# Designed miniproteins, single chains, continued (5), part 98

Each design is a single chain, and the fold is of that chain. pLDDT is the mean over its residues in the fold that is shown.

## One batch from the design tools (miniprotein)

Design m19618
Fold by ESMFold2-Fast:
Parts: sequence; C-alpha cells; structure tokens
Structure m19618 (fold): chain A 74 residues (1-74)
Amino acid sequence: MADTLLAGGKRLDAEGRYQEAGFVYEKAAEHYENRGDLEKSAEAYRLAAQAFEKSGDTENAEKYRKKADELEKK
C-alpha cells in the first residue's frame, strides 16, 4: 500500500504534476508512519516537501520538511 502510493507520487512528479505528487507522497508517508517505518515515512515527507516547493506551495513544503526532520530524531 504505502509502496504503491510512493510509486504513484514519483510517477506524478515525473509528469510535472507536482501538487498532486505532493499529496500522494503525504499519504504514503502517513501509511509508513502508521506501520512504524519512520525512515520511509521521513523519505516520503521530504519528497512531498520537494513536490510542493516545485508547485509553489511554500506552506505545505515547510510543513512536511519539519515533519520529516521530527521523524529523523526518532
């Protein structure tokens, strides 16, 4: 599930659909976090932040960068 969402986000990112990719990466990150895979969750949140930055969504980019940083401390 989470791996499928991560792949979907990467596909959207490759298509230039950055804001949609950001939301899909965020969903992947939540699924990884819920199953205790904090490393993969942090990776997915960083990808979400990058996608939102590319789309001009600075607010969500900052939000998910902070979330990834928090998970890396765990």
Scores: mean pLDDT 82

Design m19619
Fold by ESMFold2-Fast:
Structure m19619 (fold): chain A 89 residues (1-89)
Amino acid sequence: MEKVERLFEETARKLRELTEDPELARLLEELARVSLEGHRAIAAGDEETAARLAERAEELERKLLELASEEELAELEEKAIEEAKKEVL
């Protein structure tokens, strides 16, 4: 769990570093935080909190798609995850 949480934190940091759009960076960072909180809620057996956070993640994803294409977001996320893995793993 702790190693997974560190990977989420590092991925959020890399996402912010890889984008020049401050609004895109803000939404990506918020999505990463919501995803981490959702992961913790699932681990704790808190189904209500997990469901609420999943709904929030869907809202953030819709807003991200207004600023960037699905392809652009996927490429950015893949780069951020790979860079985060180098730091954590």
Scores: mean pLDDT 76

Design m19620
Fold by ESMFold2-Fast:
Structure m19620 (fold): chain A 72 residues (1-72)
Amino acid sequence: SLAEEARRLLEKGDELEKQGKIDEAVRYYSEALRKAVEAGDGVLAAQASNRLIKLGADEELSRLLTEINREA
């Protein structure tokens, strides 16, 4: 399911962040956010968004939210 894909992407992002691969972690968290919103899973979406904020990926998060709101 999309929620399962979002969770998998979130977990992979967490793994990459622990390795110091921040740019890669941001990409995985961004995809997790997209999949979580598509799945209607607000908890996963919040978890992905909070991780992006923590890493200072404010521009990417802003872009994603704008894109999602346009498509909704």
Scores: mean pLDDT 82

Design m19621
Fold by ESMFold2-Fast:
Structure m19621 (fold): chain A 69 residues (1-69)
Amino acid sequence: KKKEQEIYDKVKEEAGKLVEEALKDPSKREEKIKELEEMAKKYEELGKESIGYAEAGGLLKVTAESLKS
């Protein structure tokens, strides 16, 4: 579905920007992880009705976990 793919792609791009900011400035890493976790929670709730949102939420959650490494 076009809109679901567009949402996923946009979320992936936004997550990538947060990761890049966290990697460039370690003092902001915790803040960026928290932003990713908040976004993930929001999309997980939306994902109960749509697989596209569920996939976006999963991507955000995995991205936040990867920064905690």
Scores: mean pLDDT 77

Design m19622
Fold by ESMFold2-Fast:
Structure m19622 (fold): chain A 85 residues (1-85)
Amino acid sequence: MPPLSPEQQALTDQVNAELSAIMKATDEALAKAKTNEEKIKVLEETLKQLEALRERARAAGVPDYTLAMIDIAIAVVKIEIKVLK
């Protein structure tokens, strides 16, 4: 329960905006995918982007809650890949 500083809030807003952009781009790419193989490739690319975002967010010192939101997105993408295989 550390106090949220204005700087932490700004970093959190940036990370949340980037997470939203990644997920929106993924939805658009999935809508264009015709086969399970194409969908898997889209999701694997999304997974790489989410893992890169998580490491950058951690290095930037964003709150644990924000990291947990990214971890949830990563878990969902991993489940979707397994279901399509």
Scores: mean pLDDT 83

Design m19623
Fold by ESMFold2-Fast:
Structure m19623 (fold): chain A 88 residues (1-88)
Amino acid sequence: KYTEEGKKLFEQGKLEEAIKLYEEAIKKDPNNAEAWNNLGEVLFAQGKLEEALEYYQKALELDPDYKKAVENLKKVLEKLGKLEEAKD
């Protein structure tokens, strides 16, 4: 399963390969909230905070009760808030 293989690659520090697997998971199932959240986690690790924010928001649109995505969204908003100001 693309999401499981992506997690293994992310744990190995293979960020670009993990992104590709999560993108394949999303392409196969665009409603896969876990894949959107996990893609956000890789982007967050790369310092791409605005992109990570968009993907965490997408995960929550698909599954509003996704606790991990709520936690991740709060973390990315906190980091963006420490710049000047984040707006959507």
Scores: mean pLDDT 80

Design m19624
Fold by ESMFold2-Fast:
Structure m19624 (fold): chain A 102 residues (1-102)
Amino acid sequence: SLKEQVEAARGLPEELRKLNLEAIEKGDKAFVYARSTRPEVRKYLIEMAKKLIEEARKLGVELGAGLSPTQAEEDSMTVEEIKKKLEERYQQLLEELRARAA
């Protein structure tokens, strides 16, 4: 189940873990795995996760997705560069979610 996937996910930020569990408890079939060592990136990831969960709810589709920078990206990129990469991944996930609803 999605709840078991969220509970088994290691290294998931506590805020995002709580968000995913609350969404599942409300009957949402959406799970977003997102982690970052950088606080500014974590805040951005949480906001994108909220948007993906809400879109999945609107479309009535299940979402199990990873939305995290790689270790190499965290080590070598600025916050702004990481945000651009995450926006690209967010748009791709959003497109896949809408395609599953069709």
Scores: mean pLDDT 69

Design m19625
Fold by ESMFold2-Fast:
Structure m19625 (fold): chain A 80 residues (1-80)
Amino acid sequence: SMRKKLEEEVEKLRLEVLKLAQEIHNIAPGNFTEEQMKLIEEASKEVEKAAEAYREGKLEEAIEHLKRAKELLEEVLKLL
C-alpha cells in the first residue's frame, strides 16, 4: 500500500539523518562555526517538524521535512 511505502520511506530517512548527525559529531564534537551551528539548528527544527507531522499521520509532510534535515546536515559535512 502507499501508506506502508511512505512509512518505510520515513524510517529510511530517519536512519539516514541519525547517521549523518553521528558522523558530524564524530568529526567535530562541539567545534562548530557559526554557519555550521545555524545549519545544525535548522536541521534540528526540520526533524521536530517531521516528528510532529508523523504523529498527525501526515507522512508526506514528514518525508519532506526529513529530506530538508538531510540536505542541511550534508551541507554541514561539506563545510567540515
Scores: mean pLDDT 87

Design m19626
Fold by ESMFold2-Fast:
Structure m19626 (fold): chain A 71 residues (1-71)
Amino acid sequence: MSEKEKLREEILKKIGEILRIIGDIIELEKKLKKTTDPEEKEKLEKEIKELKEELKKLLEELKKLAEKLKE
């Protein structure tokens, strides 16, 4: 298998992970809007923050993989 095929597989995996995290963030933000309990709000805000940080890392990794494909 070529190096380009391996890079494409890694990129597709990262895209899948990114889409999953975006979906999770959207669902948690929907829950946050409907939640009136302060403790549940704090928990949801914390989970959203953690997912956004994970998303940022995955986007940075995806950018690096995409740059390798351009070479």
Scores: mean pLDDT 83

Design m19627
Fold by ESMFold2-Fast:
Structure m19627 (fold): chain A 55 residues (1-55)
Amino acid sequence: MAELARELARAHAAGDRARTAELARQLGLDPEEVLSADDEALHRMLVRAYLEAQS
């Protein structure tokens, strides 16, 4: 989980839309939501996914 989340954050920051979408799918996130998210929204989504995985 953590390594995929880190790679997604890097791809998103780099503007690599294709890689961001693929990594979002691997994490069980909606690619459309991730691609439309600002850094703050993406961070919130990743924190939520992490907490869901811990529960």
Scores: mean pLDDT 77

Design m19628
Fold by ESMFold2-Fast:
Formats: C-alpha cells, sequence, structure tokens
Structure m19628 (fold): chain A 60 residues (1-60)
C-alpha cells in the first residue's frame, strides 16, 4: 500500500521535473504512471487529477 503511494509520488515528482524542462511528453507519461499507482493504492481522487493533467500535457 505505502510502496504504491511512494511510487506514485516519485513519478509525480519526475513529471514535475520534466514539465520544468519543457518536456511535456515525458511529463505526461510520468503523470499517467503516477495515476496508475495512486489508483492501485485506492486514491482515486489523486489518480483522476493526475490523468487530467497527463491528458492536457499530451495535447501540447
Amino acid sequence: MEELRRQGAEHARQGIEALRAGDYKTAAEHFEKAAEYFEKAGDTFSAEQLRERAKELAEK
């Protein structure tokens, strides 16, 4: 459970780092992966928010 949340948080952090570098594709991929981990951990709200961010970034 905690390891899934930790993995999600790590991917979200890497997504933010990629976003700062202007790498929208990499940021979207990390946010999608983060959403998957949060969903598996039972955090549906965070997963939904991350999926929306990933979708928006993938369109850029």
Scores: mean pLDDT 82

Design m19629
Fold by ESMFold2-Fast:
Structure m19629 (fold): chain A 83 residues (1-83)
Amino acid sequence: SAAVAAARAVAYTLLDELARRFKLSPETVAELRAIVDEALATGDFEAFRKRLEELYITRLGMSEEDARATAEAFVLALRSVLA
């Protein structure tokens, strides 16, 4: 659908920005894109949210609370495009 295509475009753009800022490997970017595609196909964003939370903690040094809130905001933005 057009909404799924738009959500994927937004997600990929944001993931490319994360990859640039955190120097993520092409393999990690491909992993994140695959997780996004699965989430968009199933409507289950839990794996994607957890992976983002892990990256924010390990690469940015965020607290667990801040990392969770930031990852949840990303997922909510994607869900809003799909609604």
Scores: mean pLDDT 83

Design m19630
Fold by ESMFold2-Fast:
Structure m19630 (fold): chain A 87 residues (1-87)
Amino acid sequence: MEVEVEEKKDEITLGGKKYIIYGVTARVRLDGVEAEASGTVVYDKETGEISKGIGARPASTPAEQEAVDRARRLAEEKINEKIKELK
């Protein structure tokens, strides 16, 4: 199985409030099938509020489903790691 994980961090300001946005993309290649899952965390620096989401492309075959499930797990693990770093 081949695995690639990409991370991106952005800081934005809205109405004088600062938010940190973390993006994670996990790619898995398994048995000639490639799957991608993405996770996003939005952190409000003033309130400490954390919002997260994870998404992946729908699978059409059992092999794609396994690759998607693995990519989702990797993205979720990395997002949870980022959330711990914010505390």
Scores: mean pLDDT 78

Design m19631
Fold by ESMFold2-Fast:
Structure m19631 (fold): chain A 86 residues (1-86)
Amino acid sequence: SVERAIGLLLRAIGLNIEAALAARKGDAEAAAKAGREGAELGREAAELAPDEELKEQALRVAERGEAAARAAAAGDTEAAAEAALA
């Protein structure tokens, strides 16, 4: 399921971009939601990844989403935007 893993990874990246944009607008709730959803899809992509390189990329995307969600939940939208795109 390489195709499914890549599809989930691309969706996770898109959600992290949405989290960054929401955070840049000061919408902490939207940023936290998008970051959490991106992290969940990134983790699912990592589980389906057939090789370590794709797995590592998916886990990095998940870590960005989680960090963005945590910062946004704390009300730090600047840190959330930075974390989402790291």
Scores: mean pLDDT 89

Design m19632
Fold by ESMFold2-Fast:
Structure m19632 (fold): chain A 63 residues (1-63)
Amino acid sequence: GLAERVEREARALDRDGDGRVTPEEAALAALRAGLSPERAVAIVERIKEPEVTPAEVGRLAAE
């Protein structure tokens, strides 16, 4: 589904392999997965931490 695709794109952007991405990388993952810029911005605005897991980005995209 969409959440799984966003999670996969976020994992591809995990530069150090620690299972964490920045909000900017989360936005890029959403765009690569086919979400609109408006929806990518909404995901970033819901991230309250400096880094999130790819699974969390996928979950936010499914809402």
Scores: mean pLDDT 79

Design m19633
Fold by ESMFold2-Fast:
Structure m19633 (fold): chain A 69 residues (1-69)
Amino acid sequence: MTLARTAAAVERARALLDAGRVDEALEVLEEAARRLLEEEGMDEAAREALLAYGRALADAARARLAAAA
């Protein structure tokens, strides 16, 4: 997966969260994180930044699920 493709997936997850589609957002974030960890030749700082941002979005999604339960 390219850096641009991973960034697009993270932005898609954010849009899904904004739409209330929390489960789909989490699925997109988990897939993006798995692919990002397997990516070779990527700038390490960019990888870490995307993983951190994705984790923050996933934490926000889980908080919304907990509040809705």
Scores: mean pLDDT 74

Design m19634
Fold by ESMFold2-Fast:
Structure m19634 (fold): chain A 59 residues (1-59)
Amino acid sequence: LQELIDNLKKLVDAFKKSMEEQERIRKEAEELLKTQLDVVGDNKEAAIRAVEAKIREEK
């Protein structure tokens, strides 16, 4: 009985480790996506500010 329980715990632990590995990969992918989106966002805001400045300067 104890051996059966120990074997089951090892299987659960192996499954959890696999899940943690996939979570790490997911976070890396999310970080890359966030970085890409932040760059696009910053460029958009800069463009808006440039247009507003040009309008004020009558150029």
Scores: mean pLDDT 69

Design m19635
Fold by ESMFold2-Fast:
Structure m19635 (fold): chain A 89 residues (1-89)
Amino acid sequence: MEEIEKLKKEVEENPEDAEAWLRLGQAYAKQGKYDEAIKWFEKAIELAKTPEELARAYSGLAAVYSLKGDIETAKKYFEKALKYREEAK
């Protein structure tokens, strides 16, 4: 219930927190709002401070583009997610 509204408040209170924008993107994707989810994942990438945060944001973009049927773009972001996932180890 009202998960997106809580996350919107979290990003308003902590606009530089990449994790907050990542959670908002995930919530929009879960609701099938793929264009908004993409926007919020891109915001998380801009604010990301660690390879782990980048890997999670790119993984989210890959999932959303796959659900939109854009397999080429999904593969591109999946490869970026794997790269940053390895850098986080």
Scores: mean pLDDT 84

Design m19636
Fold by ESMFold2-Fast:
Structure m19636 (fold): chain A 102 residues (1-102)
Amino acid sequence: SKIEELLKELEEAVKNNDEKAFGEALLKLREELVSQEDLEATLEETIKLAEEYEKQKNYKLAATLYLISAQLARLLGKDEKEVEELLKKAEEALKKYEEQLK
């Protein structure tokens, strides 16, 4: 799957501290996810992926996927509270990522 290939590219970019490769793969992943026909299923799957990466302590990817999930939730017209909860999860994951860099 193109999504699986892009996730592997993002994982490799995180391991290599390659910010350019991460940004390029992220833009492609966002375009692929927002172009899906079933955005409700895509939202659910993207949240599950974010939770999985968080469990793996890949907080940069977890934060990124929670941010994409918030964007998808907005596109679907979900309640502002649901969007805010996803943004809060992204912020918490980003904070954990920053703590790993110390």
Scores: mean pLDDT 86

Design m19637
Fold by ESMFold2-Fast:
Structure m19637 (fold): chain A 70 residues (1-70)
Amino acid sequence: SLKEYIERVKELQKKVSEAFRSGDLEELRNVLKQIDEELERFKKEKAPEGVIKSLEDIKNFVEEMIKALE
């Protein structure tokens, strides 16, 4: 359901915030992997476009965070 997609995106956003706050590069890379796996699943399940876009935006942000911390 839409609610399940939204809750999963929120969980991933929280993990990103926690990893970034701690400066944990390894955890940021782990969360990026989880985002990629969820993006693949969401696209396969034909999740709403807005949810897919939200995850893609989070992915781009995490990639920039990793570059900034390297």
Scores: mean pLDDT 86

Design m19638
Fold by ESMFold2-Fast:
Structure m19638 (fold): chain A 59 residues (1-59)
Amino acid sequence: APPPAPVYVSLDESLSDAEREEIARLIAEGVAEGLLAPGDHVSVKSVEEAKKWLEERRK
């Protein structure tokens, strides 16, 4: 199994549990797709921001 990839994520405190869970899943997908590297720092304010950010990195 590959070693864990430590990616740092900063989430807005106003986000609901559902929004935090969705953002965490989006970040995990980004790591799995190789869009994020170990030691990267990601800061997002909303689910829509996280989706757009990942879509831009897929281009």
Scores: mean pLDDT 71

Design m19639
Fold by ESMFold2-Fast:
Structure m19639 (fold): chain A 105 residues (1-105)
Amino acid sequence: TLEELAEYAAELLKERGLEAEISAGAAPGAEELTEEGLERAKEAIRRVVERFAAHREPGFRATEVVEVESAVDREPYRFVVSISQHARTGALSLLLAVAPAEALA
């Protein structure tokens, strides 16, 4: 799941002429998401990339958080996607994380 999401993000960025350092991590039990969870996560990635593309500025940051269900344990988790641009270098970073819902409360 995270590998698929990271590949999706990399391709989406490439389509827009962008490159970012992508960091990805999942909590135990969240290694695989349901199809609905994957689609929600991909939509969140699309939203942060579109926000960056539309509102580019030094030090830009955007975060989206969506609820996703694990295909492993069928429990709710939260998918967090954050994009940030370094104010001095212009370098882009993209964080993809799946965390237990309670850990983000």
Scores: mean pLDDT 80

Design m19640
Fold by ESMFold2-Fast:
Structure m19640 (fold): chain A 69 residues (1-69)
Amino acid sequence: SKQEAELELYRLLTEEAGLSPEDALRIMKAARNAKSKEEARKIVRDMLLEQGVSEETAERAAELAEKSL
């Protein structure tokens, strides 16, 4: 479900990616405000890569962001 994907995204961002709750919520808000699911994936992936998160974790987060919409 969208709600489950949103919860899993938050957990991934805070537990695996090591982001603060504030940074995790900022990324999630950016995904929610994206113009398309494809843009949401790109925004989440790019923001996480800039934070030094691994490509594998960033891609998993991007998939969850798409599913949360």
Scores: mean pLDDT 85

Design m19641
Fold by ESMFold2-Fast:
Structure m19641 (fold): chain A 92 residues (1-92)
Amino acid sequence: SLEAVLAEIEAEWERFDSLVGLSEKQKALVEELLEKARAGEPGSSLLELLAKYLGVSVSTVTRMLNQEDQRGIAELGPEELMILDIVKKLLE
């Protein structure tokens, strides 16, 4: 269920935050992604939000999610990789 997926994601990023420390901007982004997913917003809304955060196009984010942009992925920090994984799980 969506609720089970959201609970798993929340537990995972809270654990990550306690170990590594997320910026306020990164925490706000994760919270907004989860809120949009709970509200039943289309996947395009999640992609647009992530694209805005990373400063890239929606097409670039889609290629990153599909492992088609290895160079772009390599430029991401561990916090950004975690957020990318969250979006991937929310879009399944």
Scores: mean pLDDT 79

Design m19642
Fold by ESMFold2-Fast:
Structure m19642 (fold): chain A 59 residues (1-59)
Amino acid sequence: MRLAQVVKDFEARSPHELTLKKGEIVEVLGRLDDGRWVVRSLKTGRVGVVPGDVLEELP
């Protein structure tokens, strides 16, 4: 699976967005053409959309 680390805290502003804290690891499910990513939190199992700039894809 593709993993990314959260490099910047993000607070959800809508119900389809996911709140993430710096240092968390997420599974990358998809990337949108507007720069947002669809991810699953490995900590909570929740799926949501976050800005791609708060994530760094792991090798």
Scores: mean pLDDT 83

Design m19643
Fold by ESMFold2-Fast:
Structure m19643 (fold): chain A 57 residues (1-57)
Amino acid sequence: MEEERLEEERRRRQERRQRAIEENGEKAVKTAKTVTGLDMDIERVRNVKAGEVEVTP
């Protein structure tokens, strides 16, 4: 009987792990953009000079 409960706990753990990974993925991207905000600015300047106008200057 306890083994079945342990298995359920393991499944819940795995599900929470997977959800946390997905949520962490989005948060990691947000954090990376905040830290590398300067790189985004450089890319925008280069794109404007290259003639690629997908983002307003």
Scores: mean pLDDT 58

Design m19644
Fold by ESMFold2-Fast:
Structure m19644 (fold): chain A 89 residues (1-89)
Amino acid sequence: SEAEELLERAERLLREAERLLRQARQALRQGDRERAQELAREAIRLAEEARRLALEAMRLAGDDKELLLRAIGLVLRAIGLEEDARRLL
């Protein structure tokens, strides 16, 4: 379904955002604040896009409880990533 495709895209974006956030924290530990901030801003952008896709999937899920719960989980995960990344700015 279209909702499932949106959730798959959101999951891929969140995995990339998590990877960038790990790299940002590593850069910060190495004293490269500029690199850490660049990576954190990129992670925020990807997480915001993932949240947008997950919210659209929620709208399309209708009465599909499994898709709705999966979408809610991705929205919460995206919000957490955005908050974690903003702390590095």
Scores: mean pLDDT 90

Design m19645
Fold by ESMFold2-Fast:
Structure m19645 (fold): chain A 83 residues (1-83)
Amino acid sequence: MITVFAGVKVTGFSPKSGPVGTVITITGENLDDPSLRVYLGDKEAEIVSRTATTLKVRVPEGLSGKQKLIVSATEVGEFEVLD
């Protein structure tokens, strides 16, 4: 099966840790794709703003510790949710 990714590229994200409600800034290319979804572990992160090169998402409630940051079905790193 061929999985088509919409040319989304992630070059980095910051911060690497923070409590629930932290806004993570993700940098890259084609981040304004309307089909793009962001997850932390098994929870979808709220997209608070997006441009072609910058995506801001909020850490969802109910998470703690190290969670995989997933952008457009691709794991781009780990974010540590602080208590």
Scores: mean pLDDT 78

Design m19646
Fold by ESMFold2-Fast:
Structure m19646 (fold): chain A 85 residues (1-85)
Amino acid sequence: MSAVEAWLRTAWGQLRFDASNLEEQQNAIRLLLQLVPERLREEALALLSRRSGVPRAKLTRLRDDPSFRLSDEEVRALYEAIQSI
């Protein structure tokens, strides 16, 4: 397991949200992206983009813009990608 995978797995496991609620899933993913240390930022974005199919630009916007929304399909893909780490 890489340093970024270990960090993402640990941080994700500490987040509290209703896993049946897509809005709460999206907000948990946004918070996860905001919490990534600067030294792991590029690797985390690349890993999550590769595993989910969501473009890095959208992940960056989700992190930085609190009003930005992904599609339900993109939220589900990211959730599954993170859960599989």
Scores: mean pLDDT 87

Design m19647
Fold by ESMFold2-Fast:
Structure m19647 (fold): chain A 64 residues (1-64)
Amino acid sequence: SERFQELIEKYKLSPLVAGALVRAMEELGLDEVTEEVIEKAMEYLKSLHLSEELLERARKEMLE
């Protein structure tokens, strides 16, 4: 997925976090990787009651 590579290369996210965000983007019908879209995808993942460990890791990786 081109979105997956962009999340890893441009945003420096791990494959685990990038994969979760790509899936969230697909569920939301979002094709373009932007900061706003990443925030929306993160909110979606939170609404699904995903593990705190995954969300914590995503927060740490996005903190530069």
Scores: mean pLDDT 75

Design m19648
Fold by ESMFold2-Fast:
Structure m19648 (fold): chain A 62 residues (1-62)
Amino acid sequence: SMKEIEEKKEEARKLLEEFAKKGATDDQMQELSLLALELIEQGKSTEEILEAMKEKAKELGI
């Protein structure tokens, strides 16, 4: 369980770094990070977390 949570956090972190490279603002990065943490706490799969983050990034214009 703890290892699975670490893996989810690592994959979310990598995606956040890609958004930062694309010019995401600090506010956008915070919003995406909070979304990822909430989905991890809800027990969502890595795929579901990354898909939700990508969808939110599109809404934010990233």
Scores: mean pLDDT 87

Design m19649
Fold by ESMFold2-Fast:
Structure m19649 (fold): chain A 73 residues (1-73)
Amino acid sequence: MLAETQAFLAGFAGKRVDQAVLDSLSPEDRELAEQLSEALQAGDLERAARLLQELGRRNPVAAVRVVSSLQEA
């Protein structure tokens, strides 16, 4: 699962989560999404995959919104 998530996120390397999406999240979910954006910008796909999985376990709706934002960027 982690390796599959990492491969999926490789297409979004260098991208950032949309600020409007970040502003719509709870403080805890926003922190995870901001860290995910940072990891993607750094090209740290393993860290990005772990952060996305954590967000998905905690709040699946927030994870979907974050992924949709990356696809639209």
Scores: mean pLDDT 79

Design m19650
Fold by ESMFold2-Fast:
Structure m19650 (fold): chain A 98 residues (1-98)
Amino acid sequence: MSKEQLLAESDVALAEMAISLGLYEVAKKNAERALSLKEYLSLSEQARAYLALGEALKALGKYEEAKEYYKKALELAEKAGDEVLKKRAEENLKEIEE
């Protein structure tokens, strides 16, 4: 595993952990850093990063940006065949459209 891949994957996990802790600015920063290295991430890992970024932006009141990232996460989850991530992206997108 490359150093860049390890850093990108670590940033995805840190973003998800930050979301669970309500640390939305930290989650946004970690997700953005992971996505700056997206070529080192699998499609599922990219979907997770976009989902975390969308969740952080929604919590910060940036609903239109969050919606766009949820759509990107859904597209990537579908391409990856990741049904769990697909359902999470669909649920987040449905909630933000209500």
Scores: mean pLDDT 88

Design m19651
Fold by ESMFold2-Fast:
Structure m19651 (fold): chain A 71 residues (1-71)
Amino acid sequence: DKEKKEKDEKAGEKVIRSIAEDVVEEGLKKGLSLEEIAEAARRYALEELGLSEEDAERLVKIAVEIYEKKR
C-alpha cells in the first residue's frame, strides 16, 4: 500500500481490522462466544494498543462483523 492515503483513519482502520480478525480467529479456535470475543477485543485495544474508547468500540464492532461472516 504505497500511497499517501496513510494519514487518516484509513491507516488506523487497517490496523484495527487486522487485530480484530486475529482476535476473532483466536476466539473461535478456543470456542469463545461472540460476547467473550467482543470483550477480549475491547480489552486488547485499550490495554495493548492504547486506543481511545471510541477506537476500541470500533474494533469491537469490526470483530463482531468478522465473527458473523466467518460463522
Scores: mean pLDDT 73

Design m19652
Fold by ESMFold2-Fast:
Structure m19652 (fold): chain A 73 residues (1-73)
Amino acid sequence: SEALERAERVRRLHEEGLRAFEAGDYETAAKKYQELLELSPESALAWRNLGEALEKLGKLEEAKEAYEKAEAA
């Protein structure tokens, strides 16, 4: 099932993004959350996590946009 394969990939990307963020690898964390959001753009949690990673990278305008997407989702 494409839906089950997508759900598994979303879970894996979330776990990878979280591990990268916890390790201080904010560039990898942002990439993993962006990949997750291509599969699941309705994930408010992933938008918020992307915002936090972008904020740590000093990408404040992009972080603000991600937080606004999180509130709209």
Scores: mean pLDDT 88

Design m19653
Fold by ESMFold2-Fast:
Structure m19653 (fold): chain A 69 residues (1-69)
Amino acid sequence: GSEAEAQRLLEAARELYQKAIEAYKNGDKSTAARYIAAIGVYAMGADLLGHEEVAEEIRKLFEEALKKM
């Protein structure tokens, strides 16, 4: 797999995580839920592309975001 691709997926997921937490804190629960769903999609995408370690890191971000809602 492409290491640059794996890194971009992880960076995108980290950005989505920050956006989800801020949206939730601001009362935008619908927007927060959409960002969390997007993190899940990135985790699935990383796994399908063979980036297992990155997929695991993104899944941890997904679970952490869910715990804060």
Scores: mean pLDDT 86

Design m19654
Fold by ESMFold2-Fast:
Structure m19654 (fold): chain A 65 residues (1-65)
Amino acid sequence: MELAERVREALEAGDWGRAEGLIREGGVLRRDVEALEGALRAGRELGAPEEAIAGIEATIALLRA
């Protein structure tokens, strides 16, 4: 399972701590950008903490740079 998909599943399950941990410790492949964008949308819709949202946004920005 790709890291971004695991983050999205954690956010959908309401496990913000797990999602944040996965982002912090994992690297992601460029191909995971779409899945990370999905995780970002899910986090915003579910009211994830600002820190978790910022982590996903920073990861997407690094992969697009």
Scores: mean pLDDT 66

